# Ledger of designs, part 68: designed miniproteins, single chains

Each design is a single chain, and the fold is of that chain. pLDDT is the mean over its residues in the fold that is shown.

## One batch from the design tools (miniprotein)

Design m2505
Fold by ESMFold2-Fast:
Structure m2505 (fold): chain A 72 residues (1-72)
Amino acid sequence: MKELQEALRVVGLYSAYLAETGDKDEALKKVREELGLKISNKEMQELLAKYRALLAAHGREVGREVAAELAA
């Protein structure tokens, strides 16, 4: 749960900064600065890809559970 919350926060921050700046590199920099991460933009992109995959996997699982509850 905590990892899922962190994934949502990081992906959300990137999306917000990307919308604000219109620049992928600037958005990655702002996310790293806000989170206090001392990593490269490339490493930040890899972390975002990991978190997006985690959110997608958990979203599918939660969707199945909710559908089962509504059908019951």
Scores: mean pLDDT 77

Design m2506
Fold by ESMFold2-Fast:
Structure m2506 (fold): chain A 68 residues (1-68)
Amino acid sequence: VKEEIEKMKEELKKILTEILDNPELADEAVKKIDEILKTIKDPEKALEESRKVIGEAIEKAIKENEEK
């Protein structure tokens, strides 16, 4: 349901913002996951790509905090 997906995205954004300490990276990750859910109809593929996005966001946050 669309409402449940929106609520999940808000919760994910909040969690990622706290973990990454970077609201811009958290917002980008959530936007990419939203695009994945709209583009990829296979739930397993959508989950795999979403996990990849989260991993990339964490890696970027680490580099950003190291002034790289």
Scores: mean pLDDT 74

Design m2507
Fold by ESMFold2-Fast:
Structure m2507 (fold): chain A 66 residues (1-66)
Amino acid sequence: SEPAPLSDEEVEKLEEVRAEAAEEVDKEGLDREKARKLMTEKLVELLEELGKPELAKYVREQAKSA
């Protein structure tokens, strides 16, 4: 089963990290693979910081499968 949903505050932090990653991709001119890796790593970092290591693992596994 999928992990439990994030709180509204946690979702806001995720959106901030996504926006930051998108800006970094644009500024650095990253290709699709590098952009995807960067976004995944930033999301995993945030989830670990929020005390959600299970969600971080899930995100990493989903990224490897796609």
Scores: mean pLDDT 74

Design m2508
Fold by ESMFold2-Fast:
Structure m2508 (fold): chain A 59 residues (1-59)
Amino acid sequence: VSSAPSPEEARRLLSRQGEEAVDAGDGERAAELFRQAASLDPSVTPEQEELMVRSALEG
């Protein structure tokens, strides 16, 4: 594994960590991780980014 992951790889890792934070009950940490993951996708608008974070936290 590379110590300098690509934006796509970093996005996948952040999403996974966000899911782990949700499972641990840390919604604030999960929201930060999901937001960071969404921000690495150039096709995602700020509105979509917010919706994705909300959907992930609410199920």
Scores: mean pLDDT 74

Design m2509
Fold by ESMFold2-Fast:
Structure m2509 (fold): chain A 84 residues (1-84)
Amino acid sequence: MAPAAKLSDSPEEILEKIREAAERLAELLRELGAPEEVIEEVERAPEELERLLREGKLSREDLVRANHNALGQIKLAEELLKKK
């Protein structure tokens, strides 16, 4: 399972956890038959979040929230696959 980011994690650790979550979510979305455009957006999200963090447009707290949201989406996708 993708690891949950903590506010005490370094920005590098948070970004790594975001990348792991995005990879897992993209895999689940492919299994669900999601459009390729949606999968590509999920796969690009970590790079975009890293860019926004470097530009000072996102805080560490924003990244932790983004990771937790992605983990929630992973859980929902896994539940949908079980019902398929």
Scores: mean pLDDT 81

Design m2510
Fold by ESMFold2-Fast:
Structure m2510 (fold): chain A 63 residues (1-63)
Amino acid sequence: NVKKGDELAKQGKKAEAAGDYRTAAEKYLQAGELYEKAGDLVKAEEAYRNSGRALLRYVQQQE
């Protein structure tokens, strides 16, 4: 369901803006999974890429 994926991607973006990179990574990952299931591979790739970027920022914060 693309609609539900869009909502999760929006939540990921808000979490990232707040500096909550762990939540951002999780929300983007969930969005990517929903986009992939819906067959929207372009949005899935973007969401997975955003998840990976957020996860790297989270790891950098932990040192």
Scores: mean pLDDT 85

Design m2511
Fold by ESMFold2-Fast:
Structure m2511 (fold): chain A 58 residues (1-58)
Amino acid sequence: MPSPEELAEKAKAALLAAGMPEEEAERVARQIKEDHEAGRPVEEDENLAVRAVLEALE
């Protein structure tokens, strides 16, 4: 599984590619990093920001 840092970087890049403003993409990426660092499961139904990133990575 990628590190929290790697996921945050990929999330930011994917959101930027999807047309999200840089500041907003950075905020979402930070949330994903914090969730992983806290040991919380990242699930589509519980985390709308993560769901949007996973869709954009496709």
Scores: mean pLDDT 64

Design m2512
Fold by ESMFold2-Fast:
Structure m2512 (fold): chain A 62 residues (1-62)
Amino acid sequence: MPSLLSEEERKEAAEALYKTGLAYYKAGDYAGAIRAFENALRVDPEHEEAKANLAKAKALLG
C-alpha cells in the first residue's frame, strides 16, 4: 500500500466520502451528511461540491 495518497487518489477518496454524504442527505440524516462532507474536505479541500453541500446541510440542521 502507498504510505500517502497522490492527488488523484485523494480526489477518488474524497468523492467516495462525498457520495456517502449525499446518501445521508437523501435519507434526511443531515448530521451524518455533515460529517461525511467534512471528511471529504479533509481529504480534498478543493472539492467544490462537498463545500456547497456541507453549507446546505448545516443550514438545514440549524
Scores: mean pLDDT 80

Design m2513
Fold by ESMFold2-Fast:
Parts: structure tokens; sequence; C-alpha cells
Structure m2513 (fold): chain A 66 residues (1-66)
């Protein structure tokens, strides 16, 4: 089953809260994670428009923390 954009966003927020506490996790690593999540969402059949919105929202969250 394809997860919703909101489900992936909430999961990413929780992951960000955990990873931002680890000094070994760079902004670059977070950007690579965003790309990976987007690729997985596409492979699962998520519409491209929803994938684009998901990427935009995830990037905003990363920009707020770094």
Amino acid sequence: MVPSKEELLEGFKKLLESLSKDPRVSREMMERLIEHIAEEARKMGMPEEEVKELVEEMRKLVDELY
C-alpha cells in the first residue's frame, strides 16, 4: 500500500528529531535521505505531484533545523 504524503512527512519529522541530535548527521545526509524517500515513494506508485510536495515540505523542515 502506498503511504500518504502526510504519513511520510510525519515519519520524516520524527526521524529529523532523532537525527538532528547526532552531530555526525550533516545537512547533506538529510538531503540524501529526502532523495531516497522520494525515490521509494515513486517506486510505490505515489503520484509525481504528491512526491514534489513531499520533497518541498521535507526540505523546509531541514532548512529550519540547519
Scores: mean pLDDT 77

Design m2514
Fold by ESMFold2-Fast:
Structure m2514 (fold): chain A 70 residues (1-70)
Amino acid sequence: TPRERLERVLEEAKRRFDQAKSEEEVNKIYDEAVKELRELLPEMSWLEMFVATARLIDIYIEKLLELKKA
């Protein structure tokens, strides 16, 4: 289902972020995840997509902050 695909995109993005070493790599993962989420827009409610995007941004920012502190 579209919701299962959305959850997989977020789970894969989180795993890839955990392994990322550089800010450039993190930015690439974020861009790819955003593109995948956009493909789900016609099949998802606006609220569900908004929440998913917020979750992705939260993970992205958390990883960037880790890299800057290391």
Scores: mean pLDDT 81

Design m2515
Fold by ESMFold2-Fast:
Structure m2515 (fold): chain A 56 residues (1-56)
Amino acid sequence: MVRRADFYERIGDQYYQQGDYRTAARFYRQAGRLYRQAGRDSRADTLFRRARDLER
């Protein structure tokens, strides 16, 4: 689970670097969900907040 969360976070970072903030936010939310499933709640919350900031 954590390995997949990390991959989604990295994909989000790639889109962030390209300026595609909406797509980056989507991948950050997916990573956050996977981190929550793995019990990594603090990391998940960070990613959800980042995704929200990119959309607003």
Scores: mean pLDDT 81

Design m2516
Fold by ESMFold2-Fast:
Structure m2516 (fold): chain A 55 residues (1-55)
Amino acid sequence: MPLSEAERAAIKAAVRAVPELSPEQKAAAVAAIDAAKTVEEAERAALRVVVLSLE
C-alpha cells in the first residue's frame, strides 16, 4: 500500500519513543523509514533497527 506522510511520521515517532535506542540508532531507523515506499517497508525498517539494537 502507498505510504502517506502521516503514516511515515507516526512510525518515526514510535521509533523515537523507544528508550533502549541510542540517538545514532534512532537516526538510522528514521533514515530507513524515509527510504521506504510502502507502509510494510517502513514498519520492517523500524523493526529491523530495533531488533538489531537488542542483539
Scores: mean pLDDT 74

Design m2517
Fold by ESMFold2-Fast:
Structure m2517 (fold): chain A 75 residues (1-75)
Amino acid sequence: GLDGSGQQDAAKAALELVEEAERMREEGAPDTEVTNVAALGAIIAGNVGGAMRARKSNDVDYAIETARLAAERVL
């Protein structure tokens, strides 16, 4: 596993991907693109199962929330 610093850096990167996904959504990007970016954030924050479920359902709100919660758990 990562040390405490590496875990915090991963969580910050995941939050940046959440912000990017939210920006893409506001700009009218397709749900699949927004979901993929948020799912990548969830993977980086350590919730691979949540990311896979988000991608399968193509649920943008679920994907963004999953990534955010995973990052907050690490921070």
Scores: mean pLDDT 82

Design m2518
Fold by ESMFold2-Fast:
Structure m2518 (fold): chain A 86 residues (1-86)
Amino acid sequence: MSEEERRNKLAREADALEDVAEILERSDAPEELVRRIRLLVEEARAALFAGDLEKAEEYIREARELLEEALPLLSPEAAAEVRAAL
């Protein structure tokens, strides 16, 4: 994968996670988990802007791990909406 392709993929993943954070804020997910996911997405975007693709990838991975922790806490409907946004 080229650096441009990797950057574009990470940017799309960050956008999807931001949409997911919006869904989580309307759901039964703990506010602390939502806040942490939003912070990681912001940090990933900053890393992408700085050209640090490895760090951006790490932040996106951490956000996805927190999302997996949050999913069992959601209603089936909210979990389905989250999966559709990814």
Scores: mean pLDDT 82

Design m2519
Fold by ESMFold2-Fast:
Structure m2519 (fold): chain A 76 residues (1-76)
Amino acid sequence: MTIEEAAEKVRELLERDIELAEKTEVPEVEKEKLVEALRKALEEAVKAAEAAKSAEEALRKATEIAVKRVKEAVEE
């Protein structure tokens, strides 16, 4: 697995989460925050994956960024 492959997997996972969030029955404010957090997480995860030296390391960093972004949206 390459960094490019790792980035593709992260994109697919976050895009699926965004789609699920958009069609899930949740409060409108929460839905908007979740979608925005996931999109920001995707953008940062891609940057982290491209910067990482190994595919496994890239995936771990991308996941950490995604989790932090979701927590940030909830804790606001």
Scores: mean pLDDT 69

Design m2520
Fold by ESMFold2-Fast:
Structure m2520 (fold): chain A 69 residues (1-69)
Amino acid sequence: GAAREQAAEEVRAYARTFPDLSDEDIERLAQLVRDGATPEEIGKYAAEIAGEETGKRLKAHVERVQARL
């Protein structure tokens, strides 16, 4: 749906600001959002690939985006 695609786009844009995330990782995170993954699942994935602080920030961003859409 439009809300989920908008959330994926906003998460992709934010993920691009992290130097420790590759283009492949960023697209995987966007796809997880499209597939309906929870903020906790997205944060955990990001933490495993780019560290705990990046995971925490991405989780918080996904929560904020989904709460507004």
Scores: mean pLDDT 84

Design m2521
Fold by ESMFold2-Fast:
Structure m2521 (fold): chain A 56 residues (1-56)
Amino acid sequence: KPLTLGDLLELRRRISKELTEKGYSDEVIAELTAREQAELDKLFEESKKLYEEMKK
């Protein structure tokens, strides 16, 4: 079964917590979160295209 958006959000929470525990600044965490969000948007678009292909 393909990775769900929920699974990716859970991974984000875990990474954010780890970064905070390691003492990373809020600015660094925000930048990493923004990059991760861009990756999620990309995966969402790819999943949408695959869905359209499968419905062919």
Scores: mean pLDDT 71

Design m2522
Fold by ESMFold2-Fast:
Structure m2522 (fold): chain A 70 residues (1-70)
Amino acid sequence: GPFEEALRRVRERLRELGLSEEVIEQALRILKEHRDDPELAADRVGTLVVVHGASPEEAREIAELIRRLM
């Protein structure tokens, strides 16, 4: 369904950014826990990826992707 497609696209984009599988699985867990709150999910994943070495621009792109897909 649409949510499973969102998880797939976020996973693929995080892999392209060079994040570890552990960080990717943490991000996907945040999306699952906050499925009904896209803004909170986007904010938390954005913060997570910055902590793990993504640029502010990359974090913004991920957050916008999450808002669009969820």
Scores: mean pLDDT 88

Design m2523
Fold by ESMFold2-Fast:
Structure m2523 (fold): chain A 69 residues (1-69)
Amino acid sequence: SEKEKLREELLRLIGEILRIIGEIFDLELKKKKSTDKEEIERLEKEIERLEKEREELLEEMKKIDEKLK
């Protein structure tokens, strides 16, 4: 059914968001340990990219949640 497909998509998105949160955490730890300006700038760009991806997935999740109400 359509509802089952939406529930499966919601669970997939939750899993992806949790994975991204873990990746951001690891990159933040690497950034905190680094004294190399070029490495810090690279890590900051990667974190920003992942945070943008997370926000896009959260928006998708909200749209699916509204359809399931």
Scores: mean pLDDT 86

Design m2524
Fold by ESMFold2-Fast:
Structure m2524 (fold): chain A 58 residues (1-58)
Amino acid sequence: AREELERLARELGVSVEQVLGAARAVEEMGDLGRRIAAHELGVSEETVDRAVELVRRL
């Protein structure tokens, strides 16, 4: 579980903490959190969706 998060963070060029923060933003703010997370990480909203699914499987 943690190794999968570390791998995703490495692929995106961000920290594991940033990936966890992105998932939390989506959970707290829905679509707004999804857009904020995508902008902050410099990735697509679809990539944020994948990060959320991975975090939920922990």
Scores: mean pLDDT 79

Design m2525
Fold by ESMFold2-Fast:
Parts: C-alpha cells; sequence; structure tokens
Structure m2525 (fold): chain A 86 residues (1-86)
C-alpha cells in the first residue's frame, strides 16, 4: 500500500508540473536537453516512471528560473504526502 501511494503522489506531482509548464509555454529545446542531461547524471538507485517524470519536469522549471512554481506544487501536495507517513 505505501509504495503504491507514493507512486500515486508522484503521478499527481508530474501532472501538476506538466499543467504549469503548459501554462508557461513551450520551454526552449536547449533547456529540455540540459534537464535531461542533469537527470541522467544524477540517476537514483531506485526509481519509478512517475518519479523520473517528476524529476525531469521539476528540473525544467528550475532551469527556467521558476522554482517558485515548483515550491507551490510541493506545498499544495504536502497534506497528501503527510497522510502517507501518519
Amino acid sequence: MKREKVEELYRKMAERLEEELRRLGEPPAEVVEEAERLVAENRPAVTSPAYERTRLLATILELLGRSDVLEEIVEELKPEAEKLYE
């Protein structure tokens, strides 16, 4: 149950990140390429498709200087994350 709920949370985070990126407009190809490079170089030992997608989209937002949007999404999903550990 806990693992499935963590993956569900990452899926929701990826969906929110994709929504906000669509609102900001198409990121430059060079930013996407740099994000893909950074994600590949810092590959964690254990991953899931939802987690990897979240990492890529979050990195794109950081490279665009929109870490404020990332922080907003994290804060929005914090109550759901807390329910997984309480």
Scores: mean pLDDT 75

Design m2526
Fold by ESMFold2-Fast:
Structure m2526 (fold): chain A 67 residues (1-67)
Amino acid sequence: DAEKYLQLGEEYYKQKDFEKAIEHFEKAIALDPNNSQAWRLLGKAYAELGDLEKAREYILKSIALEK
């Protein structure tokens, strides 16, 4: 389930394992590409890794999905 991958990604994010967090958020998005929360969390994880360009792109995607 997309929700299971989202929850696992959030747990890795809290542990500061941003690479595993990204992997799980990407799996959540593959199952539900319209999940704005998953895109926002993916963007935050990329920001923590210093990839500000990807962070910005994914956060903007999240905002677009919220209207």
Scores: mean pLDDT 86

Design m2527
Fold by ESMFold2-Fast:
Structure m2527 (fold): chain A 72 residues (1-72)
Amino acid sequence: DEKKKKLEELKKVLEQIRAESSPDPATQVRADALGREYGKLVRELTGEVRDKLTRDQGVGLSLKDIEEIVKK
């Protein structure tokens, strides 16, 4: 559950950044870093989908797939 909670926290932060209509460059850099952490947690939760979620992820990478995995 700890990893799922952390994933939800990262998701909220990424959604806040995405909701900002014109994020500044510093915010975009932070979003990229948080997106990578989000992907790491997803890989931790599901090794089966690890290769499907590359580190090349951006903000909101494969959110539907991630939500389905976390929901299980």
Scores: mean pLDDT 61

Design m2528
Fold by ESMFold2-Fast:
Structure m2528 (fold): chain A 58 residues (1-58)
Amino acid sequence: AATDVSSRELGRAAAEAARAAGDTRLSPVQREALRGAAEALGGADAEEAVRTAEELLA
C-alpha cells in the first residue's frame, strides 16, 4: 500500500514497539497484532510491514 499510511511506516512502528518491550524479533503474537493493524488501516500490507520490522530489528 502507498497511501498516507505505508507498510514501511507500520513496520517501523512495530519494530519500535518490539524494541521497547525488549524483543529482538517479532513473536507470533506481535505478527498477528501487526496483521490486524494493517487490515484495520486498509492501506497497509501486513507482509511488507513484518519484513520491514524484521529488517529494522536485525
Scores: mean pLDDT 72

Design m2529
Fold by ESMFold2-Fast:
Structure m2529 (fold): chain A 81 residues (1-81)
Amino acid sequence: MKEEKINLAKKYEELAKQAEARGDLVRAAHYYTMAGNYYYQVGDYEKAAKYFERAADLYRKAGNEQLAETFKKMAEKYKKK
């Protein structure tokens, strides 16, 4: 159900924040990607874009330019009306 996906998105959001606080940039980026995917599935494109943008920033800081560019493009796509 839609509520289950929102609950999963929130769970991954909290996991991402915890990983980010520990300096685990790649794991934090992965969890933000999971949160963004669940928000996308329920039609919350604004939150999906927000978390894909944060994942892109974290992948860039971790030195993964390819994943940073991929998620930056996804965030820009979901910001469009």
Scores: mean pLDDT 85

Design m2530
Fold by ESMFold2-Fast:
Structure m2530 (fold): chain A 65 residues (1-65)
Amino acid sequence: TGLTDEELEELARELGVSPETLRALLEEIVKKLDEGKEIDYEELAEKFGVSVEAVKELVKKILGL
């Protein structure tokens, strides 16, 4: 994943989710990107209990934007 436990906890707090939820979401995003699949922001937001905006922000961070 590349994130430290501290970075994960800080992001989870900012997004209002558990660190475990954020970790699972990051793994799913990375997996989809590695497989060349499109990211369905609404599906991931519903699946992990986060906002669509949070998913978009995480994808942006993963892509270095």
Scores: mean pLDDT 75

Design m2531
Fold by ESMFold2-Fast:
Structure m2531 (fold): chain A 70 residues (1-70)
Amino acid sequence: SIEELKEKIRELSKQIAANRSDTQLRLKLVGEKNLLMVELAKLLREKGYSDDQITEYLLELEREIAAELG
């Protein structure tokens, strides 16, 4: 579901922030996060969101996560 994907994206973002010194692990986690973002975009499109609405949604999610992590 959308809510499950958002939660997984938040958790991966926290792990990325916690592992700044481990470049290889960070790159793997970023790759996993990117795949979840693509899946989220696909589900939003299936629910009738336009490309502009999806872009705004994903940018807002990233801003919320950035604010939570500092």
Scores: mean pLDDT 86

Design m2532
Fold by ESMFold2-Fast:
Structure m2532 (fold): chain A 72 residues (1-72)
Amino acid sequence: SSVLDDILDSFRATVGVTDAQQQRMRNLVRNRDIDGFVQLWIDAIRAADPTMSADDIARARAAIRAAFRAIQ
């Protein structure tokens, strides 16, 4: 499997994103749209766990940006 597929599968298992959302995420990676990628994941995380604090969301944003940088 590609590194991108492995990362997306890991996130899907955690936040329950749809296959259509995964395809959109792949397009954002291809277009090097890091802000769009981060925002799409944060929206999914917030939907799954609306109790997350601002600090938790900031930590999640940092982790997602790091994951995006790992996808070449």
Scores: mean pLDDT 73

Design m2533
Fold by ESMFold2-Fast:
Structure m2533 (fold): chain A 65 residues (1-65)
Amino acid sequence: GKEEIEKFIEKLDRKIEELEKEIEEIKRLKEEGKISEEEAEFEIELLEGMIALLEGIKSFLESLL
């Protein structure tokens, strides 16, 4: 029932947190000059897009509770 939806939302929250940490690491590597600006911007945009998609799924699931 609703409990399974809540568990799935918790899993989405953990995945979002993981992706946010990846973005933070990429930003650090860019600031340290360890990766190119183009590579960093591409990867950050991709990860932000994934987070937006997961947030959308989360919002939809929360609307069912």
Scores: mean pLDDT 88

Design m2534
Fold by ESMFold2-Fast:
Structure m2534 (fold): chain A 63 residues (1-63)
Amino acid sequence: SAAAEAAARAARAAASRAEGVSLGGQGMIDKGATGPEAGAAAKEAARLDPDNAGARAMSQASE
């Protein structure tokens, strides 16, 4: 349905934002940043899209 397609598009946009934040967190880890900084970025990504497996896994790995 049109409503389901609109919801899917919104979820995809949220996932793209979460991926961007998650990649920022990965950059901090690659730079040798401590868990708190990388963890905060990953948690923010998971907050934007709680169903994003990558952001969620990164958040858990940072804890």
Scores: mean pLDDT 58

Design m2535
Fold by ESMFold2-Fast:
Structure m2535 (fold): chain A 68 residues (1-68)
Amino acid sequence: MSEEEILERMTRAGIELMQAGADDESVYSGALTIATHQGLSKEKAKEIAKKAVEKAKKDIKKGFKLPP
């Protein structure tokens, strides 16, 4: 799985979690765990997880809806 594919998946998962009422820290923790399990370095996993949380927040604010 590419770094960009991981970011996309984490962003979608983050949107679902945030819509369910999860806080930023919970979403970040989940994204970090998945990124490290996909073989990213700890530093890169932190970077991608942080970007995924930020993107999920922006997408929700703009009215993004996940496909059914």
Scores: mean pLDDT 75

Design m2536
Fold by ESMFold2-Fast:
Structure m2536 (fold): chain A 69 residues (1-69)
Amino acid sequence: SFMADVYAREGEEAFKEGDYETALRNAEKALELDPRNERALAVLRKLAEDPSAPEEIRKRARELIEKHS
């Protein structure tokens, strides 16, 4: 989906800026539109592995990865 890719790219940019909440939300929206969107899953993996991201964000990212794997 074109819109899923737009949300996934916005999530990636938010992650680069350190806006972890916006990155998570955009990745979630991308997966709602396309449950197999690889770019959105990559954003979630980055969030789950980044020690600078809040613990709650990392936990939610792991849950979403598990749900879509």
Scores: mean pLDDT 87

Design m2537
Fold by ESMFold2-Fast:
Structure m2537 (fold): chain A 90 residues (1-90)
Amino acid sequence: MSAEELLKKALEHLDEAIKAAEAGDRESALEHAKKAIEYLREAYKLEPSDDVETAIAIAEAARRALQAGADPSGVIQALRDARYYVERAL
């Protein structure tokens, strides 16, 4: 899988995480955030970029907040910011 294909997979999972967070579904938001981070880390191994590194940091903060029991609505902006940096890397 190319770095571009991995970034597109990360975007799909970030979009699903945002939808789940908007619906108040913490479990689904957390699962999709984890998958997005996995794809971002694999993309970073193939083609390191500052935008991908920033997206990973923001997505990891959102994942930790969800695991700690934060209200899913509280991570929506962070997930959108991570998505923005992934789009910049494409």
Scores: mean pLDDT 91

Design m2538
Fold by ESMFold2-Fast:
Structure m2538 (fold): chain A 73 residues (1-73)
Amino acid sequence: SMEEEALEYVKKALKALEANDIKTALEYLSRAYRLMMADPTTSQEKRQLLFEAMRKASMKDIEGAKELLKKVL
């Protein structure tokens, strides 16, 4: 499903954040968000958590982004 594919990108983004690679993490999160928006079975809560995680990552709040992404998984 699109959600399963999106969750794989979330896992890759978490690994990138652990390596302090914010640019790569945001590229993976952008792909995950696009997939979740295209999947009508994805909850609004998961979409909001992913959007807020992207915002935190763009602000260089790596720990805040990681905490939100763990809630998506």
Scores: mean pLDDT 86

Design m2539
Fold by ESMFold2-Fast:
Structure m2539 (fold): chain A 69 residues (1-69)
Amino acid sequence: VEELIEALSDPDPEVRAQAAVELGRIGDERALPALEKALSDPDFRVRIAARGAIEAIRYKRGETEEVLA
């Protein structure tokens, strides 16, 4: 999880977008502050991925206390 959070600061927007997607799949709340920062990313694709990841994390934490990845 922390490796993916660090990847949100990668110079490559493809890497940042992939990290956001994977953080959403994992559902770890520690990723939320980093994903919220990614909502201000200069690359629009990263911003979209970060929004989706935040929604996925909130959904998983609000239901069964289950982590999927």
Scores: mean pLDDT 73

Design m2540
Fold by ESMFold2-Fast:
Structure m2540 (fold): chain A 75 residues (1-75)
Amino acid sequence: SMEEIAKAIQEVVSKLTPEELAKLREIYARAQTLSEEEARRLAVEALDFLIETAKKKNMPQSVIELIEEARELVR
């Protein structure tokens, strides 16, 4: 399950535009200065961004569902 989630995330990340990748990098940079609870909330924000982007790019439903599962695990 975790390996499948990681592969799904990597597949979405590989299809990001430079602008979308910059947004993901911004979220990552914010995470470096936060408490564990705040970092968890940012992880949810990053996963929500990836889910929305995957839907926008018409990625397979199976990929979207795996990332949604990851969101439930970190929430």
Scores: mean pLDDT 82

Design m2541
Fold by ESMFold2-Fast:
Structure m2541 (fold): chain A 57 residues (1-57)
Amino acid sequence: MLETARRSLELGKEYLAQGQAAAGAAAFHEAVRLARESGDEELKEEAERYLKQALAA
């Protein structure tokens, strides 16, 4: 996994833990974008699941 895409995913999780759903969604969206650009399908799918969770909050 690319460090930048993984870092965005972890940052999103941190925002969700703090109750910042909008900031978390933005970080997950960036993780999806970076993973897609790099071809990291596993990370993209993981980030998409978290993005859906953040948008439902």
Scores: mean pLDDT 79

Design m2542
Fold by ESMFold2-Fast:
Structure m2542 (fold): chain A 61 residues (1-61)
Amino acid sequence: SEVEAAAERVKALADEYVKNGDYDFAASIYRMAARAFEQAGHTEIAEELRKLADEYEKKKK
């Protein structure tokens, strides 16, 4: 689906920052995307993206 494809693009972008050690940017990308998906009514995907943002925030040094 287009929604799943959009979520995969978000994960790919965030993963690029993770590979460079930029956990802050990765978390920010996931948080912004979660907000957008939630506003569009895709609450399940938004929940998953928020959890990923929280995980990368915890990896921040």
Scores: mean pLDDT 80

Design m2543
Fold by ESMFold2-Fast:
Structure m2543 (fold): chain A 95 residues (1-95)
Amino acid sequence: SNMEQAERLLEEADRLLEEAERLLDKAKEYLKQGDTEKAKELAKKAIELSEEAIRLGLKAMDLAEESGADKKLILRAIGMILRAIGIKIDAESLL
């Protein structure tokens, strides 16, 4: 169903954001060590994963609305998008 598809998209977005957060933490560690090039490379990967998570969150929100709005699922999608935007902004600050 569209609701099951929306749930799977949010699960995938969560996995992407967990990886993005790990890469962002490593990027900050490389900056502390003076390795700006490795830090930028990891920050760029975190940005790409965050942008993909935003796309998945938006798609999940559309599917939830089309299926007769599950307010909880829509709020989870919004929360996921906001988390992804925060990670993206933080990662862009390292460039």
Scores: mean pLDDT 89

Design m2544
Fold by ESMFold2-Fast:
Structure m2544 (fold): chain A 63 residues (1-63)
Amino acid sequence: SEAARRAAIKEIEEIRNKLLAGELSLEQALEKLEELAARTPEISPDALENIKRHLLDEYARAK
């Protein structure tokens, strides 16, 4: 649904912001993304992989 997709985007941004702020480890952030994808059918496997790739790239640059 549209509401579920918007909620998922918000949760992804919260995970990203907490990871970059040092409030979550990379392992915790990836685990939360996988949990979100498992309960959100609107997130395809390809979309999840793209989200993870971007998150890893941002995290590497922040160091």
Scores: mean pLDDT 83

